Designed miniproteins, single chains, continued (2). Designs and how they scored, part 59

Each design is a single chain, and the fold is of that chain. pLDDT is the mean over its residues in the fold that is shown.

## One batch from the design tools (miniprotein)

Design m6148
Fold by ESMFold2-Fast:
Structure m6148 (fold): chain A 62 residues (1-62)
Amino acid sequence: IEELEKKVKENPEDVEALIELANAYFSRKEYDKAIQYYEKALELDPSEEIKNRLLAVKGKAG
C-alpha cells in the first residue's frame, strides 16, 4: 500500500495505480479510502467498469 501511495503521489493521473490502491484499501476493509481512490480514477477515466467497482464498494460501506 505505501509503495502504491507513493506511485500515486508521483503520477496522480495514473488510473491503473489509483485502481490498484483502491483495490488494496478495499481488501483491507478500508472502504472510505477505497471509495476516495475509485472516485479519483473515475474522474480521470469515466468508464462504466470503474463506476461499477465504486458502486460495489459503496454497497459494502453502507
Scores: mean pLDDT 78

Design m6149
Fold by ESMFold2-Fast:
Structure m6149 (fold): chain A 66 residues (1-66)
Amino acid sequence: HMRDEILRLGMKAVKAAMDGDIETAEKYIEELRKLLEESTDPEVQEIGRNALKAAEEYLEKAKAEK
């Protein structure tokens, strides 16, 4: 199920970013982007875009931490 996979990758990316594991977060973000590029379902695309945005926002916060 593509939707479940996208949500799972998004959650893993956010968790890694929150933990300060930038490399792991970037890995899951790239996997999420690949799934979104392959999807043609508007609902899956919306869910995936929201997950990607959240993961990227947490990643940027992690990168900005001193």
Scores: mean pLDDT 78

Design m6150
Fold by ESMFold2-Fast:
Formats: sequence, structure tokens, C-alpha cells
Structure m6150 (fold): chain A 64 residues (1-64)
Amino acid sequence: MTVVARAPGGLATAQAAAGEIEKRYPSAKATVDGDTVTVEASSDEEAQAIAEDLRRGGFEVEVL
């Protein structure tokens, strides 16, 4: 499952979020491109948890 999120604070916010996701979900892989964070989750449940964490942080989130 892939989670794509746009950071309201741009690159710095995206980089901070990617680092926190990788620390909290060590099986997930986060990639940053500009203000966008793309996370490859190991399960649907992990993807939904990551998406909810990002939405609470004000990110615009899509789960693919």
C-alpha cells in the first residue's frame, strides 16, 4: 500500500514527517520529493495508521 501526502509547510515539513514515519514504522519506506511524502507501507492497517497520523498533522493524504 502506498500513502501520498502533501506537506502544508513544504520541504522542511515533508522531511520531518518522513523521518518520524520511518522511526515509528521501521518496515515503512518514506521518500520525499519537494513538499510531497510517499510512504510504502507493509500492510493496509499500517497505511491507514500512517494516513491518519499525517491527516492529523494537516497533510493532504491519499492512500493508493
Scores: mean pLDDT 83

Design m6151
Fold by ESMFold2-Fast:
Structure m6151 (fold): chain A 65 residues (1-65)
Amino acid sequence: MQEELKKEAEEHIRKAEEALARGDVEAALEHLEKAARTIEQLDEDLRKEMAERALPVAERLAAAL
């Protein structure tokens, strides 16, 4: 259960990074929103870890507009 949720969060963060790298801001936002929803379902420690991974992507998205 937690392993699947962690995998989903990592996959959405990865897809957000890929979308942002190609300039697809809308796709990056959608994937970050899905990552955030999945992260909320994780244990406290995993939630913190995944939030730290998502933060630099969210910051780059904010800088992109």
Scores: mean pLDDT 81

Design m6152
Fold by ESMFold2-Fast:
Structure m6152 (fold): chain A 87 residues (1-87)
Amino acid sequence: MRTLTPEERQAALEGARGAAEKSIEALKNGDVKTATIYLIAAALHASVADNQEALEELQKAMRALDEGNYEEAIKHLERAVEILREA
């Protein structure tokens, strides 16, 4: 696997957190399409950063979103944001 520089990893972690926070905001505003776009971006950034704990929570949020359970999706997104802040 290609090893990221510390700066590249930090940028990916910040990208994941920012996208997850925007996904939460969109869901709270009822904008499911925008929330889905940001959730996908958050998962991509978390995968690049190799943060498996955050990626697992983002995957749970994706499943909840697909099921129409927006409250559960927000809960998992908020957990992912907490994990990404501590990383």
Scores: mean pLDDT 85

Design m6154
Fold by ESMFold2-Fast:
Structure m6154 (fold): chain A 68 residues (1-68)
Amino acid sequence: LRDLLKGLTGGELLGLPGVGEREAKVAMLASNGYSQAEIAELLGISQSTVSRRLRRVKRALEEAGVKG
């Protein structure tokens, strides 16, 4: 996942189907090497919420790959 996010901007992430600002923000932090626990603390949310948002980003990237 981190390698797939390298070089992507927040705007490029928001261009993916099913990715909103909340998902893009979590993905950007993960791409910078933050753990799910660290992201949860930084954003004031639960680790389960971070994990769910990251799964949505991963699904959106996989679905975008099917179109190409």
Scores: mean pLDDT 72

Design m6155
Fold by ESMFold2-Fast:
Structure m6155 (fold): chain A 53 residues (1-53)
Amino acid sequence: SPMENTIELFARLSDIVDKVLRLLLAGQISQEEADARLKEETAKLQAEAKRRS
C-alpha cells in the first residue's frame, strides 16, 4: 500500500537522521560526513520507495 509505504519510509528516515545526528553530536563524524551520509541514505530510501510504490 502506498500509504503504508510512506509511513514506513518516514519511520526509517527518522531512524537514519537520529543515528547520524548522534554520531555528529558525539564528535565521531564531521558535518560534511553527516551531510554525505544523510544524502546517501535518503537516496537509498528513495530508490526503495520507487521500487515498492
Scores: mean pLDDT 78

Design m6156
Fold by ESMFold2-Fast:
Structure m6156 (fold): chain A 58 residues (1-58)
Amino acid sequence: ARAALEAFLRPRVEAAIASGEGLDVDALREEFYRATGVRVPLSTAERTALRLYLELAS
């Protein structure tokens, strides 16, 4: 569900902001699938990561 994806992505987005490194959202999507068994479309992962980036970088 959305909440699980956000919980997974949040620390990774925080780390990317802190380091100044970019996010490989497709790789994170695959990691989420391996960890949870939940398939997420790339567009959903990208929108979630972008929303978290905007929230955390504010």
Scores: mean pLDDT 80

Design m6157
Fold by ESMFold2-Fast:
Structure m6157 (fold): chain A 93 residues (1-93)
Amino acid sequence: SEAEEHLEEAIEEIEEAIRAVKEGDVEAMREHAREAARHILEGYDLLGKPIEGTGLAMRLIAASVEAELGDYEAALETLEAVREEVREALEEA
């Protein structure tokens, strides 16, 4: 479904953001986190869960701020947690 495609793309973008943060590439991490947030918002809206989707997107913004401040560990933990929640939603979709 269109919702499943958005969630799959969100997971791919989060995985790219995780790779970027491990490499210390804050700019790439922010770009991938933004793309993941877009796909989460669209996918969760299609699933009838816009509030949950907004919450996850806000957590990706927080991870981007953590990375900008040099807190790569916090950014990585947030990205991994959001990825797991999106993965769970995809299995239920």
Scores: mean pLDDT 89

Design m6158
Fold by ESMFold2-Fast:
Structure m6158 (fold): chain A 55 residues (1-55)
Amino acid sequence: LVDQALEAARAGDWAKAQALLAQTRQTLDATITDPDVRAVADATVDEAEAQAKAL
């Protein structure tokens, strides 16, 4: 999902990138209950969002 969001952002389709990032965050909310694992996952998504915005 994150890779697809970055690919969409590189193609200039920010709306698709935002939708994919939102889906990733919803999936993490539904599946990850361990706070340490959640912190790493959130940091990864935040980094991907920052990279997408920089494009």
Scores: mean pLDDT 74

Design m6159
Fold by ESMFold2-Fast:
Structure m6159 (fold): chain A 90 residues (1-90)
Amino acid sequence: SDFDDVVVLTLVIIGLAILKADPSVTPEEAAEWIIRLLDKAAELVSNPQVREKLREIKEEVKRMLEEGASPEEIVDFALDKVAEIANEVE
């Protein structure tokens, strides 16, 4: 159900917030953790539109890493986009 998807997305938001609080994280570590969280979320969500949006965020995180984005930029991007999806499915 959409409620189950919102729970999954909320757990991703919590994980991203914890990552954002870590001042020692490198861009590579940030991207790796975000990709793992998004991949796990995509396995658990039932809504195919939510799954596709999670894939789009993952591809953009990979692009940001390749273009030399900071860990703060990568985490803030993922957090903002996942929060946007969670708000749209409620």
Scores: mean pLDDT 86

Design m6160
Fold by ESMFold2-Fast:
Structure m6160 (fold): chain A 111 residues (1-111)
Amino acid sequence: PQQTVTVRVRATALDPDRTVRVFVQARLENKATGEVAEAFAEGEVRGGETVELTLTLTANVTPESVVTVSVAAQDGPVAVEVEVETGTQSFRARLEVTPNGRAAVAEFKVA
């Protein structure tokens, strides 16, 4: 059965003198079937402020389903809170993202 997974990303710019661009990729992958759903969002956040980005993934969720959330930042560091919500469960993680580095990644088993 198809299920909607909602990913909420709250990113706070840590350098008060910088405006930061934040890029989010959410991927829902079934490790047994290889089925993938992806969503992307971006936003700008001024120093010391928080931006909230919401992504929606719709796919068949089974015990083999994994949600991966990747966050990248340009021009400044960000602190990120990730919430992944299914119809039955909620998962949270905190990430710290350095500017122009590799994306910070959180992974959730969602069934």
Scores: mean pLDDT 84

Design m6161
Fold by ESMFold2-Fast:
Structure m6161 (fold): chain A 78 residues (1-78)
Amino acid sequence: MSEEEIEELAEKVYEELKKKDPELAKKIRKEHILGILRIVGAERLASVDDAVIESLAKLLKLPKEHVRKILEILKEQL
């Protein structure tokens, strides 16, 4: 994916997150979604293991639970 496509996908996921879980959306930023997409890549989203989720949580300074929720919404938007 191009950087522009990654940024557009992050915007769509953030808007979907606001609709599905407004409380979680207040606790995260669009930059957190961008970080996940840049590190994992769209092709690998279906195969993200627990170790990758843990690493993302530490890198983005988010609870592991929040990273999992973002990944679920990302999979729905692909």
Scores: mean pLDDT 78

Design m6162
Fold by ESMFold2-Fast:
Structure m6162 (fold): chain A 65 residues (1-65)
Amino acid sequence: MKEEAEKYRRKGLEAKAAGDVDAAQSYFTKAAELYEKNGDLEKAEEIRASLERAVAEMQARLAKR
């Protein structure tokens, strides 16, 4: 359902803010899958793009430590 997709997207954003790469990746992936199942392919692609950027940013931040 769309509400579940949005719920996982919010959890992904929270995990990203906490610097939890694994949790952010898991939640954003789930959100994208749910949007895709609801026929919202554009939102699914947006979430996947956000996930790629979030993982890259968090990995760069950890390496820069």
Scores: mean pLDDT 77

Design m6163
Fold by ESMFold2-Fast:
Structure m6163 (fold): chain A 67 residues (1-67)
Amino acid sequence: MSPLEVAIEIAAAELEKEFGVDREKVKELMRKYLEGEISEEEFIEKLEELGVPRSVAENIVRGLKSL
């Protein structure tokens, strides 16, 4: 498993634990964002729809941009 896939798995698992969101949907959104298939705003909006607070979604985007 690549270091990026490990990071995505850990982040999705922590969000599931804290907010009760669907881990697999979070992982799919992270992959789509990193592959440029969705915009930053769309990624944030989709995370909010899953139950992730906007401030947390913005922090995730900041973290992903540093990869």
Scores: mean pLDDT 81

Design m6164
Fold by ESMFold2-Fast:
Structure m6164 (fold): chain A 75 residues (1-75)
Amino acid sequence: DYEKALEEFKKDIERKIEEMQKENDSLMTQAEEQAKTLTPARAAQIVQDALEESRKKYNELRKEIAEKLSKFRKE
């Protein structure tokens, strides 16, 4: 039943988004606190690294969505 599989996938995505938001909040807070004691260049790099990790996870989720949708085209 592809409809059930699609609903389960939607719930998995929603859970992953929530987990990613919590992790991003934690990472940004950590990066900002650490940045206060570092050189300006290093501080900027830490913040950018945290943002890049967030974008990487989002891109992976988007690829997973595209793959699942492609499979459902066979209906």
Scores: mean pLDDT 73

Design m6165
Fold by ESMFold2-Fast:
Structure m6165 (fold): chain A 85 residues (1-85)
Amino acid sequence: ELTGEEVLEMMEQIKGRLKDLNADKELLDAAEQTIEEVKRAVEKGDNEGAKKLAIEGLEKLRQLAKEKNQTESAELLDKALKYLR
């Protein structure tokens, strides 16, 4: 089971990898918003909330990547979702 801190670290790594894949600014901004929400949950000691927010954020990011035809970003986000679930 992942801790909130491990979930936050994973989200930061995902954002870095999205940037390496040349994901657009909208996708990177949405990733940053999710990271901020996860970080707030972690700071409160809410490990379950952090995981839930990460999953919800990644689902939104995956949909956005698919709509923008950013296939490699969408595949990365699909793998991240499978790992968290």
Scores: mean pLDDT 86

Design m6166
Fold by ESMFold2-Fast:
Structure m6166 (fold): chain A 82 residues (1-82)
Amino acid sequence: DPLEEAERLLERMREILLEIARKIREVGAEEALKELEEKVKELEKLEEEFLKLVSTLPEEEKKELVRRAQEAIAEAARIAEE
């Protein structure tokens, strides 16, 4: 089920985004990105797979998943904020 797979990828991306954001808050962006380099690369790969899957879904499901992904990014940015 492409929808279930896209939702699983989104949840994995959210978890990594929150981990990166928390680390940025604790040690600053430069050090956090250096320590979590492998997590950043994993996130990039997950984003590519997510976008490919989402492109195969009906428009309404695509819009909702993209919206949820944008909300996850915004949440992570808020947590990382000084």
Scores: mean pLDDT 85

Design m6167
Fold by ESMFold2-Fast:
Structure m6167 (fold): chain A 96 residues (1-96)
Amino acid sequence: AAEEAREAAERALEAAREAGSEAALAGAEAALRGAEAAEEAGDEEGGRRAAEAARGGAEAARRGAEEGSAAIGAGGAIGGIGGAIEAGLAAGKKPL
């Protein structure tokens, strides 16, 4: 779960950089932070929920970058940020 979310975020980050999309880049970076927080949580429920949210955000960011759509990339940012918040709360620390 968390490893898959990290891999998805890393792929989204590459795609965003290649496309030059700031929205997709922000989404991919947020998703990566979410995946890191999910790993730190170590809690089965909290970590799983965080990884799920982070992976969703990463996939949205990657799709936005590949399709050249800032709007879809922004969706990735929202999903990735949500994952980071969820993971941070589950880990008992600030979500950034």
Scores: mean pLDDT 63

Design m6168
Fold by ESMFold2-Fast:
Structure m6168 (fold): chain A 58 residues (1-58)
Amino acid sequence: DESKKYTDKSVEYAKQGDLLKASEYGEKAIEASKSKEEKEKSLKRVTDAIQESLQKQK
């Protein structure tokens, strides 16, 4: 599942504070999703990870 792999990479980059890479891989995860359910799942995980990272970075 390519969308899951990109989502995992996006989350990893978000944890590292690399929000640019996290966003890029997040977009790839959404693009790789073939259904609305997969897109929503990927979007939520990516968004949550980025928001948590932003909260730490201010």
Scores: mean pLDDT 77

Design m6169
Fold by ESMFold2-Fast:
Structure m6169 (fold): chain A 55 residues (1-55)
Amino acid sequence: GVGLRLAVKETGASEEQVRKAIELAKQGRLEEAGRIAGVSPEQVKGIVELAELLA
């Protein structure tokens, strides 16, 4: 959805990397999600919230 596309633009990561990071973040694995997306764990939380809100 729109949230996923916005997260891709925000992070510079690929769509596949952003999807995997969101999945990891939902499992509480924020540090690993941040590493995959190239952003901080706090930014991953914001990206997940944005992606879910705009789904």
Scores: mean pLDDT 74

Design m6170
Fold by ESMFold2-Fast:
Structure m6170 (fold): chain A 66 residues (1-66)
Amino acid sequence: SLSPGREEASRLAIKGANRVMESKSEEEGKKAVEETTKGLSEVPGVSEETVKNVRDHLERVGKETL
């Protein structure tokens, strides 16, 4: 099983992805990515590499969806 911090990070990432996909513009998508990434960086036990990977993934989803 993942550590509690990792599980919370996964939940935040999923929520962030949904937020990005529901955004109506590229700017709203970028805002969702920023807010999600900031939230993830504040979760104990989440590595900076994990935060970076999630950010890159969300940015790509936003660009491909919008």
Scores: mean pLDDT 76

Design m6171
Fold by ESMFold2-Fast:
Structure m6171 (fold): chain A 64 residues (1-64)
Amino acid sequence: SKMHEEIRKLILEEASLSVKAMNYYVKAKYSKDEKEKEEYLKKFEELQKKVEEIAREIEELLAK
């Protein structure tokens, strides 16, 4: 099914972005520089918003 292919693609994209977000969170936690920490947390927040957007798209497709 075309819809199954689209959902699978979104799930894989969500997982990939979630891993990237977690990497930035870890870097932020272990950074000793306050500005560097702030930059990594900003990247984490940006990626987490994208993850939430994709999760919502998956929910919308599954509701059909």
Scores: mean pLDDT 87

Design m6172
Fold by ESMFold2-Fast:
Structure m6172 (fold): chain A 82 residues (1-82)
Amino acid sequence: EEEKRRLLLRLIALAISAVGEGDVETAQYLIKAGKALSEGNYDEAIKYLEKARELARQRGNTDLAAGIEDILKEVKKLKEKA
């Protein structure tokens, strides 16, 4: 529960950062990933995080892509424990 809440807060922070840099599309995928994670739908969350990471990489936002990758690794660990 607390680990999932911490990941959700990190996703919110990354989505805010993406919007602040004008990348609304990546932010929308991060929001979708957060909703899926809150619902326990780890496969959907991983799918949206992978799309968000790819968009960040394509747009040269290396810091955003790295942040998304860290969350993606933690979500995959949560799926393995479920």
Scores: mean pLDDT 85

Design m6173
Fold by ESMFold2-Fast:
Structure m6173 (fold): chain A 56 residues (1-56)
Amino acid sequence: SREVIIQVAERDLTEAAKAGASEEELRARADRLVEQGVISEEEAERIVKRALEAAK
């Protein structure tokens, strides 16, 4: 369950990054998921990093 949620979040952020979203915008999106209790801060930082790498 949690792993699937993380995969969906990573996919959404990767698509946003490919569409031109900045690192700041991606961090803001990930931070909202942390605030909602969906993912941890460590998971959010990892997802943002991977999304930026995948969007190169």
Scores: mean pLDDT 81

Design m6174
Fold by ESMFold2-Fast:
Structure m6174 (fold): chain A 104 residues (1-104)
Amino acid sequence: GVSKTLSFPLLVPAEEVSRIAWYKQKEGEPLKFMASMSADGSTTTYGEDAQGRFTISYDAEKNTAYLNLSNLKPEDTATYYVMVQLKDGSYRFGKGTKLTVEEV
């Protein structure tokens, strides 16, 4: 199937990033945790329903988080968000990226 990579440029300095978390929100549903990783990539945590066709990554040089969705299906239609945990203990919630996958 078709794959898509969603890009989330971070608006905080890369050296301040501790952890990045990805969230999915479908229309009419609550915000759902997908996965998180430490900025150095040493630890990764998946949400309870995260047995899906996606991968997460972070490019510190570009200061951009990525979500790669493979074999896109209508259930992948959602707004996707990134939340950044900073080394000072604060959090930054990014703007949503809307993805629409139509049923054929």
Scores: mean pLDDT 80

Design m6175
Fold by ESMFold2-Fast:
Structure m6175 (fold): chain A 79 residues (1-79)
Amino acid sequence: SAEVEELGREEEELARELRAAVEAKDVEAVRRALERLRELARRAVELLSRYVSPEEAERIREQVEKHLAELEAKALALA
């Protein structure tokens, strides 16, 4: 859908910003990019919750939060 495509474009933009921040060794920029990615993930889960059960939405939210925590640890270690 157009909503999913828009979220995908925003994710690509934020991924580029995160990579640039890591390359620049700018820890504060890395943290800001990660915060924005977390907000984007929350919006994506909210969108998905319209199409899945509350139990499935909660499982997806947990998986996304775990993935973001792993991404944050890796990005901060590289910055």
Scores: mean pLDDT 82

Design m6176
Fold by ESMFold2-Fast:
Formats: C-alpha cells, structure tokens, sequence
Structure m6176 (fold): chain A 75 residues (1-75)
C-alpha cells in the first residue's frame, strides 16, 4: 500500500491504547503486576509493528514502558 502509515498507525495505536487502558488500570488496582506487564508489553509491541519499527527498537520501548509501569506501582 502506498498510503503513508503515519496517520493510520496513530489511529490504530490510539484505538489499542483506549482498548487496553481500562485493563491496565484494573490490573494496577488489583496489584497484578504480571498481568499489567503483559498488557503493556503487547500494547507497545503492536505500536512498534504499526509504525514499522525494528524488533530491537520495539523491545527497547517495551522495556521503557514496563519500567514506567513499575514506577507507577512503586509510587
């Protein structure tokens, strides 16, 4: 497809974020760290794939997102 993925990728990312945010919040409220990590990892991975990032770049973003999640849980 010739259509630049920037706008479509952003819309897909926003839709996934809206879909998964309640699940992340519920996991955090239950202090289910493992479940919260799994949801965040999948979300970030989908975003990386949508934007055409390399597996290495996507993994770095996943690690950053999980570190942020742990900060929220520790705060």
Amino acid sequence: ELVPPSEEAFQRAAADLARYMPQIEAALAARDLEKAREIVRELVRRMGEAFGLSPEETERLIEEAIAELERILAA
Scores: mean pLDDT 75

Design m6177
Fold by ESMFold2-Fast:
Structure m6177 (fold): chain A 119 residues (1-119)
Amino acid sequence: SAELARKGYEAFLAKDYETAAEYFKKALAIQPSAHLYHNLGLALFELKKYEEAIEYYEKAYKLDPDSPLAPLTLNNLGKALFELKKYEEAKKYYEKALELAPNLQEARENLEEVEKKLK
């Protein structure tokens, strides 16, 4: 429900990422959406659950690849892969984020950082 998603977002803003993840999971059980998968991924990333964050970012992107969220989701997928030291995979997702949004400054900066790790 919209109410569960709102409670998840309020918990996320309060940096209560465990509670945020619980509310987003409850909202997803009622009605899946790319936005909810993306937000669950964000909460899991903050909890350092990088493999789980990747799973939900992939679900977000596959559900709505044309969403305005898609470049942000791909950039965040790359960030989670970077934390797992999967630098070649992270690079591919940052490049894909920039293909969809060439002016996404964070993805550009993340691409430079991952390229330094590969040298």
Scores: mean pLDDT 92

Design m6178
Fold by ESMFold2-Fast:
Structure m6178 (fold): chain A 74 residues (1-74)
Amino acid sequence: SKKEELKERIDRLEAEYDRLVAEHPDLPQSVVDAIRRLIEAARAELEKGNLKDAEVYLDTAESALRIARERVEA
């Protein structure tokens, strides 16, 4: 189902986020906090059954994590 797909994506994103933060402790705390809040928002909307809003927050969090990774690894 779409809900199960989004839950799997959030779980994968949380694992990638945890790894990025652990590998790059010098990441700005504001960036770390912003990504965490987006992940939390995606999960909260998913739990409410707001699948479209959950996907928007998830897409935003995935993009923010990608940008953060590119800045510290490139």
Scores: mean pLDDT 87

Design m6179
Fold by ESMFold2-Fast:
Structure m6179 (fold): chain A 101 residues (1-101)
Amino acid sequence: SEAERKLVERALETLRRMSADRAAAALEAAWAAGDPRALDASTVLAVQELSIEEAEKLDVVGHYKGLATDEAEFEEYARKLARKYGLDEAEVLERLRRALA
């Protein structure tokens, strides 16, 4: 789709300016911390800036597409993170919405 093409183009362009390893490390650190403050715009943007191949390894392409195009998948993604790390679902959802705004 047009959205997928733009996502791929942006991810490839970003990889020329930053390390995909840095983006992946930021995501892993945020998830591992279990602190809603770690789930912020920089983490979501770093994940969005991964190559398609790297994002797929982290199961992020599906989640990112859900966050961008489907409100129900966005909410489910937030609930999944909250359950995994014992965080408040509403706080995680608010943080992710803020990060994507």
Scores: mean pLDDT 51

Design m6180
Fold by ESMFold2-Fast:
Structure m6180 (fold): chain A 80 residues (1-80)
Amino acid sequence: SSLLEETKKLLAEIQELAEKVLETKKPEDIEKLIELLEKLKELVKKLKKEKSEIPEEGLEEALEQIEKTIEYLKKKLEEL
């Protein structure tokens, strides 16, 4: 589905930005990464609401990992 394709594209953007954050360690890069993760969270929520071939349990685990990553990045931002 187009929603799944959007999710895969966003995951690639998140991966690239995560690598940039590791290199730069700039607050603005971390803030942008948090924004992309929030967008990913919303897309995963939409995938859960729609009849998706991805098991609901897997999507719920993904949401928990996304939320955990956002909280980790927020903590890291406070350390800068």
Scores: mean pLDDT 80

Design m6181
Fold by ESMFold2-Fast:
Structure m6181 (fold): chain A 68 residues (1-68)
Amino acid sequence: SEKERERRRLILELFEAVENPAPQSVVDELKARIAEIDKENAEKTLKQIDVAIDSLRKIHGVELLPDG
């Protein structure tokens, strides 16, 4: 319940950081915080997040920044 609400908020913040091109360090910190909530499933969560980020970048035409 409380963890679920925090997780949802962090995911929304992560998607906003991708759509409003934030530095990679901000994206990485949000990913780490989500992984802390999903400790037992952290690896699976991070994999799903990476796929979602790649999909968003393709949709919005955001280029990968060299060296962050």
Scores: mean pLDDT 72

Design m6182
Fold by ESMFold2-Fast:
Structure m6182 (fold): chain A 81 residues (1-81)
Amino acid sequence: MTEELLEILEKKKKEIEEIKENLDELSPEELKKLLEAVDGELKRLEELKKATKDPKVLKALEELEEKLKELKELIEEKLKE
């Protein structure tokens, strides 16, 4: 169902923004675990994009991918010594 999938993707974008707001509260070990989870989700999104024929779903997946890439960059910056 297209509408249900779009709602799930919007919810995931909100979760990413909440994680960004709380990054300063995370330990280095928690940041490493989060980075692994983000990498896993990015891999899953690439697979979903390849399978998607609906332009609306593809656009929503691309928007979520950009948000995840932004989160990954922020985590990597916090992990730099």
Scores: mean pLDDT 81

Design m6183
Fold by ESMFold2-Fast:
Structure m6183 (fold): chain A 81 residues (1-81)
Amino acid sequence: MKAEKALKAGNYEEAVKIYEEEIKRFPDNADAWTNLGIAYLKLGKYEEAIKYFEKALEIDPTNRVAAYYLKLARKKLEEAR
């Protein structure tokens, strides 16, 4: 809840901190890995975002949000080259 509000408000650095603590406490929470990836994507850190989305899909291969943002992050990385 609080981390998602930070992410939607554009407070990406704060969102990263909250989601990093979440994955330390709950490393099998695919949604937390997905949201950490989204925060890195919004910060323009595409390689880190890709890594976190891949981790989310290793935990939950049916996570459509992680799959969508993984494709988007890969496209953004290619466009940034």
Scores: mean pLDDT 82

Design m6184
Fold by ESMFold2-Fast:
Structure m6184 (fold): chain A 60 residues (1-60)
Amino acid sequence: MSEKEKKLGEALIEIAKMRGNEELAKEAEKLLESGTITKEKIRELLLQLVDKEVADTLLK
């Protein structure tokens, strides 16, 4: 897991918590702790919380 993927994973967890999606926050935390979180998985989960344009902007 790269430094960028770690920071994006942490941002995803915060966004999930802010949106009240505790299940997604827990999934993201588990993936981050195991080192299996990828940019593609972050994008997939983020699209459940925000629209495509917002997700693509955050993943720049």
Scores: mean pLDDT 77

